# Designed miniproteins, single chains, part 25

Each design is a single chain, and the fold is of that chain. pLDDT is the mean over its residues in the fold that is shown.

## One batch from the design tools (miniprotein)

Design m843
Fold by ESMFold2-Fast:
Structure m843 (fold): chain A 100 residues (1-100)
Amino acid sequence: SIEERVEKIIEEARAAGAEVVALVFDLSKKSVEEVIAEIEAAIEKHFPGAFSPEQLERIRQSIAELYEKLKKENKEAYLIVFIGRNPEGEVGISVEIIDK
């Protein structure tokens, strides 16, 4: 299941000494604006100041482009967003798409 996959990734990251937050979006139920807003809120809550305004704009554009592509392809999918800090203090974002 999606929940089991997400839990496993979180457990593996924690075992490696990383901090990670996962967001799961059902693209059939969420607008692109809602997805972006929830990602930005999670960044501010868990990793405040980790990204510059220019990096945040790039993230917004990348998510919007991905969302539009999936909608044009008429794909029903979940978007999973991982935001994490490694043991060295570096913060990054990774994205997975799971077809329904």
Scores: mean pLDDT 83

Design m844
Fold by ESMFold2-Fast:
Structure m844 (fold): chain A 102 residues (1-102)
Amino acid sequence: MTEVQRLVLEVGVLEGLALIAHALKMPELVERYVRRLIEAALDESLPAAVRAEAARALGELAPALADMPELRAEVVEALRRLLADPSPEVREAAREALARLA
């Protein structure tokens, strides 16, 4: 397994943890995991594949964000910033994620 594959897996784990926290009605944990995904998506020191996966995960979390308007606004703002990311794959993932949050 490559370092990139490990980091992508860790992003998937954060997505899963956020969905579980939402199902268990634990908003503080949803905020924690979503903010970690925002940090990963905006971290230009991480490979583009990892940033793109984090952006995709934020879009998939739309159901968890429905009752959390301030956190949803933070996610939308982060995804809009990623539309200017140097990597085409990150920009595409951000566009798709924003469509899921509309």
Scores: mean pLDDT 89

Design m845
Fold by ESMFold2-Fast:
Structure m845 (fold): chain A 80 residues (1-80)
Amino acid sequence: MKGTLLVGVVNEDGSLYVSEAENIPEELAIALAKHEGTGAVVYFPETKEAIVVEPDGTIRRYKGLSKEEAKKLALEVYKP
């Protein structure tokens, strides 16, 4: 299944934003999140499900989330 990879990123001024990569295969998105090690969320708009990859590689699954809730979750799991 393909989802949107959501990753917290620090701007040059120290503010945070969410980077989005659409149409990423689930397995690839999880692998990229684990490799980066900063935490990420893979969001599936069709099912409203999210996979959270914590900085330590722990995976958690959520249901019934909006894209905006998934973005907030991406910022919450991000380890600067």
Scores: mean pLDDT 81

Design m846
Fold by ESMFold2-Fast:
Order: C-alpha cells, then sequence, then structure tokens
Structure m846 (fold): chain A 61 residues (1-61)
C-alpha cells in the first residue's frame, strides 16, 4: 500500500479511538445505557477491522 493510504488508515484508527473514548466517558455516567454499549461494540469492531488492515499493510512490506 502507498504511504498516503497508510497515513489515511492511521488517521481513521485515531478517529475511532477518539470516538471510543467519548462513548466510554458517557458510559461512566450511565453504565447500563444499551445504546451506548451497542455504539461502543460497533466502534470496537471497526477498530479491530482497521487494525487488521494496518497489520496486513505493514506485514506485506
Amino acid sequence: ASKDELLKLIGEILRVIGEMFDVRQQLKQNPNNQELQSKLSELESRKAELMERFRRMVESN
């Protein structure tokens, strides 16, 4: 993959991590909120996908 593609992927990973932090802060105030729990699970799945893509890009170089 190109350096530009790698940098874009890193930026997306950081964005998702930031969103996860915000959702976790909200869950700290209301830990039983199902909507926030679902949102966090979606973000964790997205992060895992992006991290796997990152791993594949660096391992193939």
Scores: mean pLDDT 83

Design m847
Fold by ESMFold2-Fast:
Formats: sequence, C-alpha cells, structure tokens
Structure m847 (fold): chain A 67 residues (1-67)
Amino acid sequence: SMEQERLREAEEAVRRFVEGLKEAYESGRITPEQAKEAMEGAAEAGEKLGLSEEVIEYAREAAEEMA
C-alpha cells in the first residue's frame, strides 16, 4: 500500500541520515556531540512516526558509538 511505501521511504531516509552523520564525524566536519544529538533526534522522530524498532535501534546504537 501507499502507506507501507511511505514508511519504507522514511526508514531508508533515517538510515541514510545516520550514515551521513557518521561520514561527517569521520571527516571532522562535525563533533561527536553534534553527531550523537542528531542521531538521537532521528531515533525520536522515528518513534513518533511509528517506524520499525530495528531502524530506531540502529540510530540509537549509532549515537552510543559517538561518545
């Protein structure tokens, strides 16, 4: 359904966002604190939107790796 397609797109967007934050941190463009806060924000947004626990946990685990 269109709703399922939208949820998949949102989940993919969260994963890409987290990946982009990891790259920005590794290249020295942002601080570990900035990366962590953004990743935590992505997890909270995912929860509010009803995304899968896998995607939410992925973002939270990435945030924990930052510091």
Scores: mean pLDDT 84

Design m848
Fold by ESMFold2-Fast:
Structure m848 (fold): chain A 98 residues (1-98)
Amino acid sequence: SAAEKELEEAKKYLIEVRGMNELEKRVLDLLLEAYEKENYEEVLERLIELAREAGDNVQYTEEERPELLEALRKASKLVMDELELIKKEGVSRLELQE
């Protein structure tokens, strides 16, 4: 429960600092789900559909799928790394408060 609260607070901070809109928040949730559940194939299909709903004329071939899956894995890792940096920055700020 403590780890879940820390993740939720870091996520709220990231959303506020980046000024994320509703589409970007949905993408963030999908990236975090992919990292936690490792369901990258399912998340990729959901991201492609979300892009089409947003008006992107996305046409992906099966030959492009491995590269898209690698990009998704890297993006999920980068988001998790940013959340960990937010947690560390918070600790550093607390250490500077007397």
Scores: mean pLDDT 76

Design m849
Fold by ESMFold2-Fast:
Structure m849 (fold): chain A 73 residues (1-73)
Amino acid sequence: MMTLEEAVEVLEAGIKRDPEDSRAWRGLAYAYEALGRHEEAEEARKRAETSVPMAPDEEVDRAGMLAYVALNT
């Protein structure tokens, strides 16, 4: 089971590979918000808005989904 901290690490690794991956930035925004890191969540949202969708990445997609669920439960 992936923790929020592990999700952040996966999403950061995705961004290191593809700095314009909008899905990774969106996932980071959810993860930071769920962790109460509001300023970092806002910055990640801004980067997601200026980035483009990249090729599918199952690890990034799972990490983003976990963060979204954690924020909404």
Scores: mean pLDDT 73

Design m850
Fold by ESMFold2-Fast:
Structure m850 (fold): chain A 63 residues (1-63)
Amino acid sequence: SMTGAGAGAAAGEAGAVKGAASGNQDSLRRGIEASHRGAAATTDEEARAARDEGLQAMADSKP
């Protein structure tokens, strides 16, 4: 899904999984937070922002 909270939550969860696999607790926590923000988003725009934050957390763990 590319719309709504689904996309944001999925990206955040992916960030969390990656963080866990890499042993990076900071990325794991940020991914979980992004997932929650995505799930709580009331607009598609907010969900996309959460998605971007989740992806950025993953990128920050491996610059």
Scores: mean pLDDT 69

Design m851
Fold by ESMFold2-Fast:
Structure m851 (fold): chain A 86 residues (1-86)
Amino acid sequence: SVIESDRDELFERGKQLTKEALENSSDLQKSTSLATSSGLLFGASGRIEEAFKALKDVYQAQLKEYPDDKATQEALDRATELLNKL
């Protein structure tokens, strides 16, 4: 249907933004902004589990660059907890 096609387009856009967030993991501000936008697109596409998985992957990549960043660790823990509740 047209509605399903629109959701698939949002999902593909979300995947592209996740890829860009991962490629920019050394820029915490840019990477987090891209990941947030990706999460909103996955949410709009009805892919809530994929939204939290994408956020988890991005925060894990950020922690490889900045292992002592407490805010990123807390964000990863929160995304993991929410994913486990789905």
Scores: mean pLDDT 81

Design m852
Fold by ESMFold2-Fast:
Structure m852 (fold): chain A 73 residues (1-73)
Amino acid sequence: MSDIDEGIKLIERGVELAVLASEVVRQVADIEDPEERERAIERLVREIGRERGLSDEQIAELRRRALEMVEAL
């Protein structure tokens, strides 16, 4: 129940998701077709999420972050 310990865990999770989202974006950055790129993001997020033992909520968060990052390309 220490706010500091909870904050540290949230930061660690946020960093993990940001790194994974960056990896997804890098893998799809060369896809020029928007529909194909979105499908690739969906596949990669699912695959990575399962490999890393992420929950369905965390997989959805990873997907959101990857989509937000790719819009900035």
Scores: mean pLDDT 76

Design m853
Fold by ESMFold2-Fast:
Structure m853 (fold): chain A 65 residues (1-65)
Amino acid sequence: APPEAPTVKQLKEGMTLEELREFIENLKKAYPDLTEEQKEQILLSLADHLGIPLETVRKLWEEVE
């Protein structure tokens, strides 16, 4: 079966940047072996779901270790 990328469907509307940062940290801990394609899908989904720029989500993803 094709690997299912982690999804942002668990996010609530009105999420703060701090809550988003925690969500990203948890995703990275749960899925340390994320492919570049899976990462891009997550970033696009987060940007679309939260209505924020993709560049902002990408910056947060890189900032969260």
Scores: mean pLDDT 69

Design m854
Fold by ESMFold2-Fast:
Order: structure tokens, then sequence, then C-alpha cells
Structure m854 (fold): chain A 110 residues (1-110)
């Protein structure tokens, strides 16, 4: 099984028992992103960004920034990376801060 197929299957299994699980929406988004289905990835990441869990929101914003960057929408990519950095910093998600800053810097140097 590919990583994309595994993430999609694992997320679907979680959603079968917890249909509002924000982590599962982010996993679905990542699975579709890895398949190159950016429109479907955006839809699932947007669902994750509405999670009441701020760590899920920060991860969803980082992934929205990444997918918009891949589509050449640099303005949207920067806005979502900045949102991810701000939220992740407030809750001590150092890894998410570091990766979002690195990705934001790539957009700005493009």
Amino acid sequence: MSLADQLIQDAQDVLSVDPNNGDAWVLLGTGYFLRGDYDTAIQYYQLGSRSPNPSVQASAYRNLGRVYFRQGDYDSALRYYDRSIRLATSIGMDYTVDISRRNRDRVRSS
C-alpha cells in the first residue's frame, strides 16, 4: 500500500467511529495531496482548520500553505503559513513553527 493510500484508509477508519475528528480530516488531506489531488486536499484541510483543537488547526494551516504554494498561489500560501506560525508559536508546536517558517521563506524567495 502506498503512503497516500494508507493515510486515506487510516483516516476513513477513524472517521467511521468519530466523524468529526479533525486529525483524520488532516490525514485525508495529506493522502490526497500525495496523490496530486490538490482540490480534494484543500477541502479536507479546510475541515481540519475548523477543528476546536488548536494543534489540528495549526497543522491544517501549514498544509493549506503547502498546497497553495504547489498551485502557484503564493499569496494564499503566505497567509496560511503565517496563520500556522502564529497559532503554533502560541501553543509551543516548535516543529510546526520551524517547518512553516522554512516553507514561508521558500515562497518569499520565489
Scores: mean pLDDT 86

Design m855
Fold by ESMFold2-Fast:
Structure m855 (fold): chain A 74 residues (1-74)
Amino acid sequence: MLSLVQQALVRSMEGLAVRAIRERGLSAEELQRIVEQSLPDAIELAEKYFNEKFSEEERQAVLDRLLAFVREAA
């Protein structure tokens, strides 16, 4: 089960993805690439800001949820 911090990170990134699709017309492939590039830095920031550590399984679960969302939204 994802933590509240991990769920908030997912929701924030989903919101940014919706804006990128609507405002910039980005494809699912472009958004997938942006998510994959940005997520490690976003996780590191969340870990520092909220004093929380993401396991490798939790990192993968967050990535999988975001990639599934991007495929459905684009």
Scores: mean pLDDT 80

Design m856
Fold by ESMFold2-Fast:
Structure m856 (fold): chain A 60 residues (1-60)
Amino acid sequence: DGPEVDLTAMSEEQLRALLELAAASDDPGRPEALRGVRDTARELGFEEVARAAEEALASL
């Protein structure tokens, strides 16, 4: 473990946390938040987070 403060690894965990919060919230902005997480995760190559966001959007 040699983290040169690489935000990509932390971004995956942060995106996962945001996904969980967005999916659990009863906010009218929820679908937009989930799309933002999906698009960002896909751009960064976080396939697990992108897939989870897609599933959350599909069950909305």
Scores: mean pLDDT 71

Design m857
Fold by ESMFold2-Fast:
Structure m857 (fold): chain A 75 residues (1-75)
Amino acid sequence: MSTEEKKEELEKKLEEIKKKAIELAKTFPDPELSEQAIEQIEKIVEYTREFAKKHPEELEKLLEVAERILEELKA
């Protein structure tokens, strides 16, 4: 895959991870805990996007990690 294709794939995986993680966070009985979890999830996703832009050489590694996280969230 080209660097651009890897970047698009990473973005797709990050959005799926964000969606599933936020769904889990919303199941928390404490709304304050839920809000904190959602905020942290959004911050981690944004940090990863910025990191991937600055370090395209790390895209392959980031894709591997994102795939593992997504598999864990689906299990």
Scores: mean pLDDT 80

Design m858
Fold by ESMFold2-Fast:
Structure m858 (fold): chain A 80 residues (1-80)
Amino acid sequence: KIDEIIKILEEFAEKLRSLGHEKGAQAVEEAINWIKENKDKLSDEEIAYLAKLFVEQVARETGVEELAKEAIDKIDEILK
């Protein structure tokens, strides 16, 4: 469900901001906007896959691997 993926990304952005990763949080918010613009063109599975790739990229740039794993696990739960 796209709305649930957006909610997970919003929560991830909020947690990044709380840890002082303002640029990471902004990047996640930009990804949320991209998903909203493209949700009618992509399947839920394609959006989930791209969201996971993006979360992994932000984790590599910020070092917040535990937070990224939590977000990825939640996205995988939606795809069950």
Scores: mean pLDDT 81

Design m859
Fold by ESMFold2-Fast:
Structure m859 (fold): chain A 65 residues (1-65)
Amino acid sequence: SKEKKAKELLKKAFEEAKNLNPSLAQDYLDKAAEIAGFSDEKVKEYKKKLKEIAVKTVEELIKKS
């Protein structure tokens, strides 16, 4: 289903954000948004969340060094 595909793509977007691959994370989010019909506002919310995850990952890496 489209819903299941969008959910899997969104999951991949968050995984790539954790891997510090922002271009790939954005690509998966854009594909999920297209399939699920996300509003511009919802896409911005997910972009903010992806950035938050990436920042938190970098901060945790700095703490462990």
Scores: mean pLDDT 83

Design m860
Fold by ESMFold2-Fast:
Structure m860 (fold): chain A 61 residues (1-61)
Amino acid sequence: MKYSITLRPGHSAIQLRSTIESLGGKVISANGNSAVVELPDEEAVEELKKLPVVSSVRPVK
């Protein structure tokens, strides 16, 4: 499922690429502190929410 991720000010979405790939996901698009990513499960979503640089994670349809 696709998710929209917003990072805290001063952080780049490209910094999350390795973390997202390690969770079995992929980055679809990135623009500054925002990205659209594909994640395999709810556990991957919860892991992203735990990151201090992540402000929000929301499903996209």
Scores: mean pLDDT 79

Design m861
Fold by ESMFold2-Fast:
Structure m861 (fold): chain A 78 residues (1-78)
Amino acid sequence: MEYREKLKELYEKNKDIEIPKEVLEHPAVQAVRRILEEKGEVPESTLASIVELLERDPNHPLALAMAKIILEHEESKK
């Protein structure tokens, strides 16, 4: 729960940063998408890793792309 709230806060801070298509197609981003498709949610350890990346580099394109697909998937489930 705390990691999800923090992930959303960090992503919202950089929501105006365009994520290139090449980044969204990256294998690491696609691996997160597969986890969401297979399990319906991302493990807390994965959320923590993405949050840590965004805290170190708020403009990290892979971390922003992963955050975007996680948050979009959660919205789609509601």
Scores: mean pLDDT 76

Design m862
Fold by ESMFold2-Fast:
Structure m862 (fold): chain A 98 residues (1-98)
Amino acid sequence: SVTVTISAPESVPAGGTLTVTYSYSVKGGTILSVTIRARNKETGETKSVTVSTSATSATLSGLGEPGTYQVYVQVTYKDEDGKVKVKFSEPVEVKVLA
């Protein structure tokens, strides 16, 4: 099984820095990569950062457009059959304030 969770602040100022914390567990597989994404719900603009597979926190900068962002973790892993798969966390909403 694969479990991915994320925690983020409710809001950040526009142009500020968003720090998120996360956890993931893959049973019967190997983690290949971890990417944190922040998607603006109105514009569709997405900021992302790829982190070490041993990291539990990440920082995103450049959220200059005010609005509601969906922030989530994307884990790419190889399952027990050797197939490459992707698991997403449930998204959390972060407000970027003008």
Scores: mean pLDDT 83

Design m863
Fold by ESMFold2-Fast:
Structure m863 (fold): chain A 100 residues (1-100)
Amino acid sequence: MEEEFLKLLEEFEKLVEEALSKTKDAAVKERIERYAKETIELAKKLLEEDPESEEVKKTKQGIESLIKTLKTLDFTNPEDQRYALSLIETFAKELREILE
């Protein structure tokens, strides 16, 4: 579980870095970076508390789904950039709710 989860977070981080390199809107780029960092930090915190928890399993599935969706987007397209931001921001908010 833990090693697979960390590899998914690495894949997500690399995909976000690719997206940021293609995103020209500075405000959208900054927000994607911020919420992506929050997602990674909160996901690692959940994994640290209980690697076998239901919350970690759901978060893993959520990250897998998020990665799959992000791979279908064209990060040179402003609409796809905003959609990616919306997805990542929503996921970060859900993780905050689990930890609070």
Scores: mean pLDDT 83

Design m864
Fold by ESMFold2-Fast:
Structure m864 (fold): chain A 61 residues (1-61)
Amino acid sequence: AEEQALAEAGARGTRAYNLPASELVDKARAAGFDLPDEARDLPVEEVKQLILDVSDAGIAA
């Protein structure tokens, strides 16, 4: 019961990342991140890693 409330709070904290990989890629591209098309076929964790890699290249402040 209490663990369920904590899980819901955690899900709310990750709502932006509770989208499918394709939506996450689209949002990242709209924000100025240049991600490859194959990122849409990757799990969300891999898409997040690609966003970090692009950010490290100095594309996102």
Scores: mean pLDDT 61

Design m865
Fold by ESMFold2-Fast:
Parts: C-alpha cells; structure tokens; sequence
Structure m865 (fold): chain A 99 residues (1-99)
C-alpha cells in the first residue's frame, strides 16, 4: 500500500474514534485527521513535504498538550526543521518502496 493510502486510512480511523474522546481531545484529533488528509491529497512532492510538516506539527502540539515530552520537543522545531524532517521521512519511505 502507498504512504498516501495509509495516511487516508489513518485519518478515517481517527475520525471514527472521535466520539470516544473528550471534547478537548476531539479538537486535536480532528486537526490531526485533517492534516493527514492534506498529505494524502497532495499532488506534488513539494506539496506532500509541506503537508507532512504540518501533520508533524499538529501531532506534536497534541502530544505536548497531553503532557508527552516527545511532543514538546517536536513542537519546538522551526518550520525549516519540520520541512527538512518531512523531506527525510519521504525520502526514506520512497527507498523502502523500491526495495
């Protein structure tokens, strides 16, 4: 399965779980689902990198709000660092698809 298909599936599964969350957590989960769908719908590599950087940011913010130290560290990254991380992740995924 493609990375885009995986993200779309994860976004849909997260939306199904929304009723099980508190109202505060529902807002964060919805933001994550919407960001994941943007990555899945991206038509170019450049759009996919930008959308993935946004997804990493919203997930990091949600985890930081939940008190997770890993989320706080990721939320402290600059826009440039998030774009670089997103590009690296996509490069590694592309290599794995060719192996």
Amino acid sequence: SSFKELLEKQAKELEKLLPNFTPELQKEAKRIAEAALKVAKAKTREEQVKALAELIRVEAEAHAKAGLESGKALAALSDEELLALAEEILDELEKLEKE
Scores: mean pLDDT 75

Design m866
Fold by ESMFold2-Fast:
Structure m866 (fold): chain A 61 residues (1-61)
Amino acid sequence: SKEELLALRKKIQDLVDEYLRVSDEYEATGDPELEARRKSLVDELNKAVAEYKTVQDALAA
């Protein structure tokens, strides 16, 4: 639905914002927990983008 696309768009934006914040902190501190979080955020972002594409394709059909 269109509501699902809007929710996924917001989720993607929130994940990007968090990724940038964590990346900035990692560059400042070198904390390996922040590196692990950054990698986790990339995985979550890839899943959210794939889900967005799936919902978008379903609406176009």
Scores: mean pLDDT 85

Design m867
Fold by ESMFold2-Fast:
Structure m867 (fold): chain A 70 residues (1-70)
Amino acid sequence: SRSVRLAALREIQRLTGLSEEEILAALADPAAKERLVARIAEAILQDYPHLSREEAERRARSALDALEAS
């Protein structure tokens, strides 16, 4: 849904400092998308240092998948 997409987009913007246009451009390139997953995961770990890298990457990928699928 649009609400889920907007929530995911806003959270990614908060974590990365990227614009909507930069995030959407990264989703068009598989290599750029993987770099975006890593960047989001690093930002998550700064806010939640008790999380594992694997859990942070899982959360990052879920947020991007929600953005693409909605």
Scores: mean pLDDT 81

Design m868
Fold by ESMFold2-Fast:
Structure m868 (fold): chain A 100 residues (1-100)
Amino acid sequence: PIEIIDEEIKVVNEVKAKLLAAIAASPSKTLTASEIEKIAEEMKKKYPELSSIIDRVKEGLLTKIRNSPSKTATAAEVEEVTNELLSNLNYLKQLLEENG
């Protein structure tokens, strides 16, 4: 289980980097739901064994978009969703290291 958590942390960081790069390249400095879905599907093709964690990032951001007046995600929202997930994964890794 610790090896899969390391892979999940790596993939969440890679998804975060791609989302932030797409925002930086965007004239509006935001991402639409369709753009987030495209990045998530690309990452799931690269890491099919980790599709569940990629979908958790996607669904977190789509929830932010649904509740957003602009119907877009900002860099701050990407960091919020991905950092919360990374914090949870690091906590689970620590628990496994202490009890494994």
Scores: mean pLDDT 85

Design m869
Fold by ESMFold2-Fast:
Parts: sequence; structure tokens; C-alpha cells
Structure m869 (fold): chain A 84 residues (1-84)
Amino acid sequence: LSAEEQAEIDLSLAAMGLSIARQSKPKFSEMSVDELESTRKFLDRARALAERARAAGFEVAADLIAELDELRKLVDEELKKKKE
């Protein structure tokens, strides 16, 4: 794949990841520590894909990164409350 084709795939995967995480947002307070840690890793992977797309020139990826960072902050706050 060309760098541009790879970046388009990365952007699509990041957008899908954001959509899934956004649907889970109302349930973050109900999640176990293990579920929150899994969600954090999922968000980190989606962010890495969006960052690769941004580096390749896809400016729309900046909006995805901002929303992923907001969700990550909420997950980190819940983890801080629930960590053993």
C-alpha cells in the first residue's frame, strides 16, 4: 500500500474505534477496572492510528484525536476512582 492508502485505512479504523468508544461512554462509571484498562488500551490504539493519518496530511484526524483524548481522560478519571 502507498503511504496515503495506509493513512486512509488508519483514519477509517480510528473513526470506527471512536464510534465504538463513544457508544460505551455512558457505561464508563459502571465498568470494572479490567474493562476500563481494556477501553484505555483500545483508545490508545485508535489514537495511534489517527496520529499516523494526521502525520500523512489528513487534517480531519485532529478532530478524531481530540475526541479520543476526551474519552481517554474520562476513562483515566474512572480508573483513578476504582484502582485497588
Scores: mean pLDDT 84

Design m870
Fold by ESMFold2-Fast:
Structure m870 (fold): chain A 64 residues (1-64)
Amino acid sequence: SPLDAVRARAAADPEVSDRLWELIGKDEITDEDIAELARRLGVTPEQARALVEEMRKELEKISS
């Protein structure tokens, strides 16, 4: 998946990793939250949003 490389980059940086997990735990994720994550990762806002949504779905699967 194209997101595997983005996820690996996020995992390599503790500050980015912490921010990503914080966003996944939020009830509402804003466009500004996504834009900040995209800037930190050096990816598009669409890729950052897709990563967050993918990880949130994985957490929902564990909770079910």
Scores: mean pLDDT 78

Design m871
Fold by ESMFold2-Fast:
Structure m871 (fold): chain A 64 residues (1-64)
Amino acid sequence: MKKLVVSLEGKEQLRDSLIATVEGVGGSAEYDAKNNELRVEVPEEAVEPLKQYFESLGLKVEVV
């Protein structure tokens, strides 16, 4: 499993759909309300496709 941090600034309406996408690739996501970000854990093979998808939606993604 690899960790990703996704900033939701101005995109909070996508939160539930992003969590569902992460779960669909066999991962898990937790919303951090204090930092307004999703903390995501996914299989290594899902990291690049998921990062590209989230960035295409205008989200900032960091691989930890």
Scores: mean pLDDT 84

Design m872
Fold by ESMFold2-Fast:
Structure m872 (fold): chain A 66 residues (1-66)
Amino acid sequence: ASEKEALALNNLGVVYEALGKYDEAIEAYEKAASIYQQLGNKDKALDASIQAGVVAIKAAVNKVTG
């Protein structure tokens, strides 16, 4: 795993989120966060984890509202 791989996964999360593919976006952000954490990049790991959490809330709202 590399920082470039984590960045690519984070970018995939952004694309999936824009497409409304929330489950895929969450998975991409969580994978990015895991890699950043392994690399010791605490700030980027936290940012990716927050993005995954925000998308999870969006997914939950969409499931409740249709």
Scores: mean pLDDT 82

Design m873
Fold by ESMFold2-Fast:
Structure m873 (fold): chain A 58 residues (1-58)
Amino acid sequence: PRQQMQQQMDAIAQEHKEQLAKLKQQGKNTLAALLELMIETGDRLAEVIEAHAAAVKA
């Protein structure tokens, strides 16, 4: 259902913000670390969207 997808996306966005805050607090907010975190978050969001698209077709 669409609502579950939105909740999963919101949870991923919240975790991204928490991970970014941890990197800043630890002084590890390098460009490489930030880019890696963005790629990981993007991949997880794409996975949730694709899973829900497949479920709707079934």
Scores: mean pLDDT 74

Design m874
Fold by ESMFold2-Fast:
Structure m874 (fold): chain A 86 residues (1-86)
Amino acid sequence: MVEEMIEKVREDLESNKDLLEEEVRERLLEIYEEFLRALAARDVEAALEALDRLAEVAKEAFPELAEEIDEGLARLKASLRAVAAA
């Protein structure tokens, strides 16, 4: 499931990068790298924190998409928690 989670995060970030300002994309990529490193280290708690930060930055850039951003990232958090609980 880790590879699928990485793919979903990459896909969501990729989908948003066409709409996001370059400055915001830089911040999102930085947090995304933290997320990937946490996944590689099997640190679920750190990965969840990175997803929360990612959502905050994305909502700052697109407050009108805040609910959609929250829904997408909440699903990723739920999936990550489910894998950790298993």
Scores: mean pLDDT 71

Design m875
Fold by ESMFold2-Fast:
Structure m875 (fold): chain A 97 residues (1-97)
Amino acid sequence: EKEEKIKKALEKVEKIRKLSKEEKELAEEIMKKLAEEKGANENELFAAALTVPTLLRNRELAEQIQAGVELPQEELEQLRAEAEKLEEEIKKIIEES
C-alpha cells in the first residue's frame, strides 16, 4: 500500500512536469520517509514530490559553479530562496503528520 501511494503520487507529478532519473530517485526517497515515519497520505506525498525538481536544481547549480561555470546571480539567489522555502514546507508536513 505504501509503495502504491508513492507510485501514484509520482505519476501525478509526472503529468504536470517530467522528472529526470535523479529527480525521481530523490522524490521516492522523500516520499518513503514521509510514508514510513509520519504515515503521510497520497496528497501529502504528491505535495512533497512537487518540490523535488527545485531541490535537485539547486544542487546541480552548486556543482556547475564548482566546475567553473558561471550562472546568473539572480537565478542562483531565486533557486536558493525557493529551495529553502520548500525545505521548510516539507519539514512542516513531516512534523504535522
Scores: mean pLDDT 64

Design m876
Fold by ESMFold2-Fast:
Structure m876 (fold): chain A 63 residues (1-63)
Amino acid sequence: DTELVKIAREAVDLASQGKPDEARKKADERIDKLVAEGKITPEQAALYRAAVDRLIDTVTLQN
């Protein structure tokens, strides 16, 4: 599995618990760490943030 899949799972779990702000914060922290470690580019980080935000919004609207 990719690192994005792990981040997405955690974000969905937190958002489903009514914690979308915590979900975004934790996702951003994990994405920032991947950039700092040189595992993804800043451009990839922006795409990852957009994807995670979209998932959080989708779950939050349904719960």
Scores: mean pLDDT 79

Design m877
Fold by ESMFold2-Fast:
Structure m877 (fold): chain A 83 residues (1-83)
Amino acid sequence: VEETIKALKEAIDLVEKYRKEGKLSQEAADEVIETLKGTLEKIKKDPKRAPVYAVAAALRIVGIGLEYGEVDIFSEIARKAIK
């Protein structure tokens, strides 16, 4: 579970990095970070389901990427979240 939490935190750091570099809009970055932070809260309540929550978050992030038209960046973030 600690490795899953670390991966999700690293994904948040990657989103913040891309936002700072101007590669990701503020709105898109906020939506992805909200998804990742919400996933961390779910893991805190039910740690045994951490891998399931991480995969669900990755799929949601890919969906957000499709909506914003930035599939490559969002796919990279999603892969980071599940390692």
Scores: mean pLDDT 80

Design m878
Fold by ESMFold2-Fast:
Structure m878 (fold): chain A 110 residues (1-110)
Amino acid sequence: ERLKKAEEAIKLVEEALKLVDRAIKLAREAGMSREAILEAEIQRGMALIYIGIARLHREDAEVKMEMAKLAAEHVIEAAKILLENTDDPEVQKLAEEAIKLAEKALELAE
């Protein structure tokens, strides 16, 4: 049961990361500053590192839960950077959806 919740949390973070990736691409095309894009990419990169560590610990539910929680927190930070630095409605929608998925992952990781 706990391992299943950890896997679901990781899956939600992976889905949120795909939305952040698309949002960063659109924000770049919309003329968002290079500095803000780099800040968002750093947060996305940190989340990817934590998900990578979680995937290496195949049967360790506790490590997977902690990594999913850390990854979700970095996804939320990336999405907030995007929301604060662009008025593009598509970027806003993707970032808000990414936050919802990451918050759901945090709920499961408790």
Scores: mean pLDDT 89

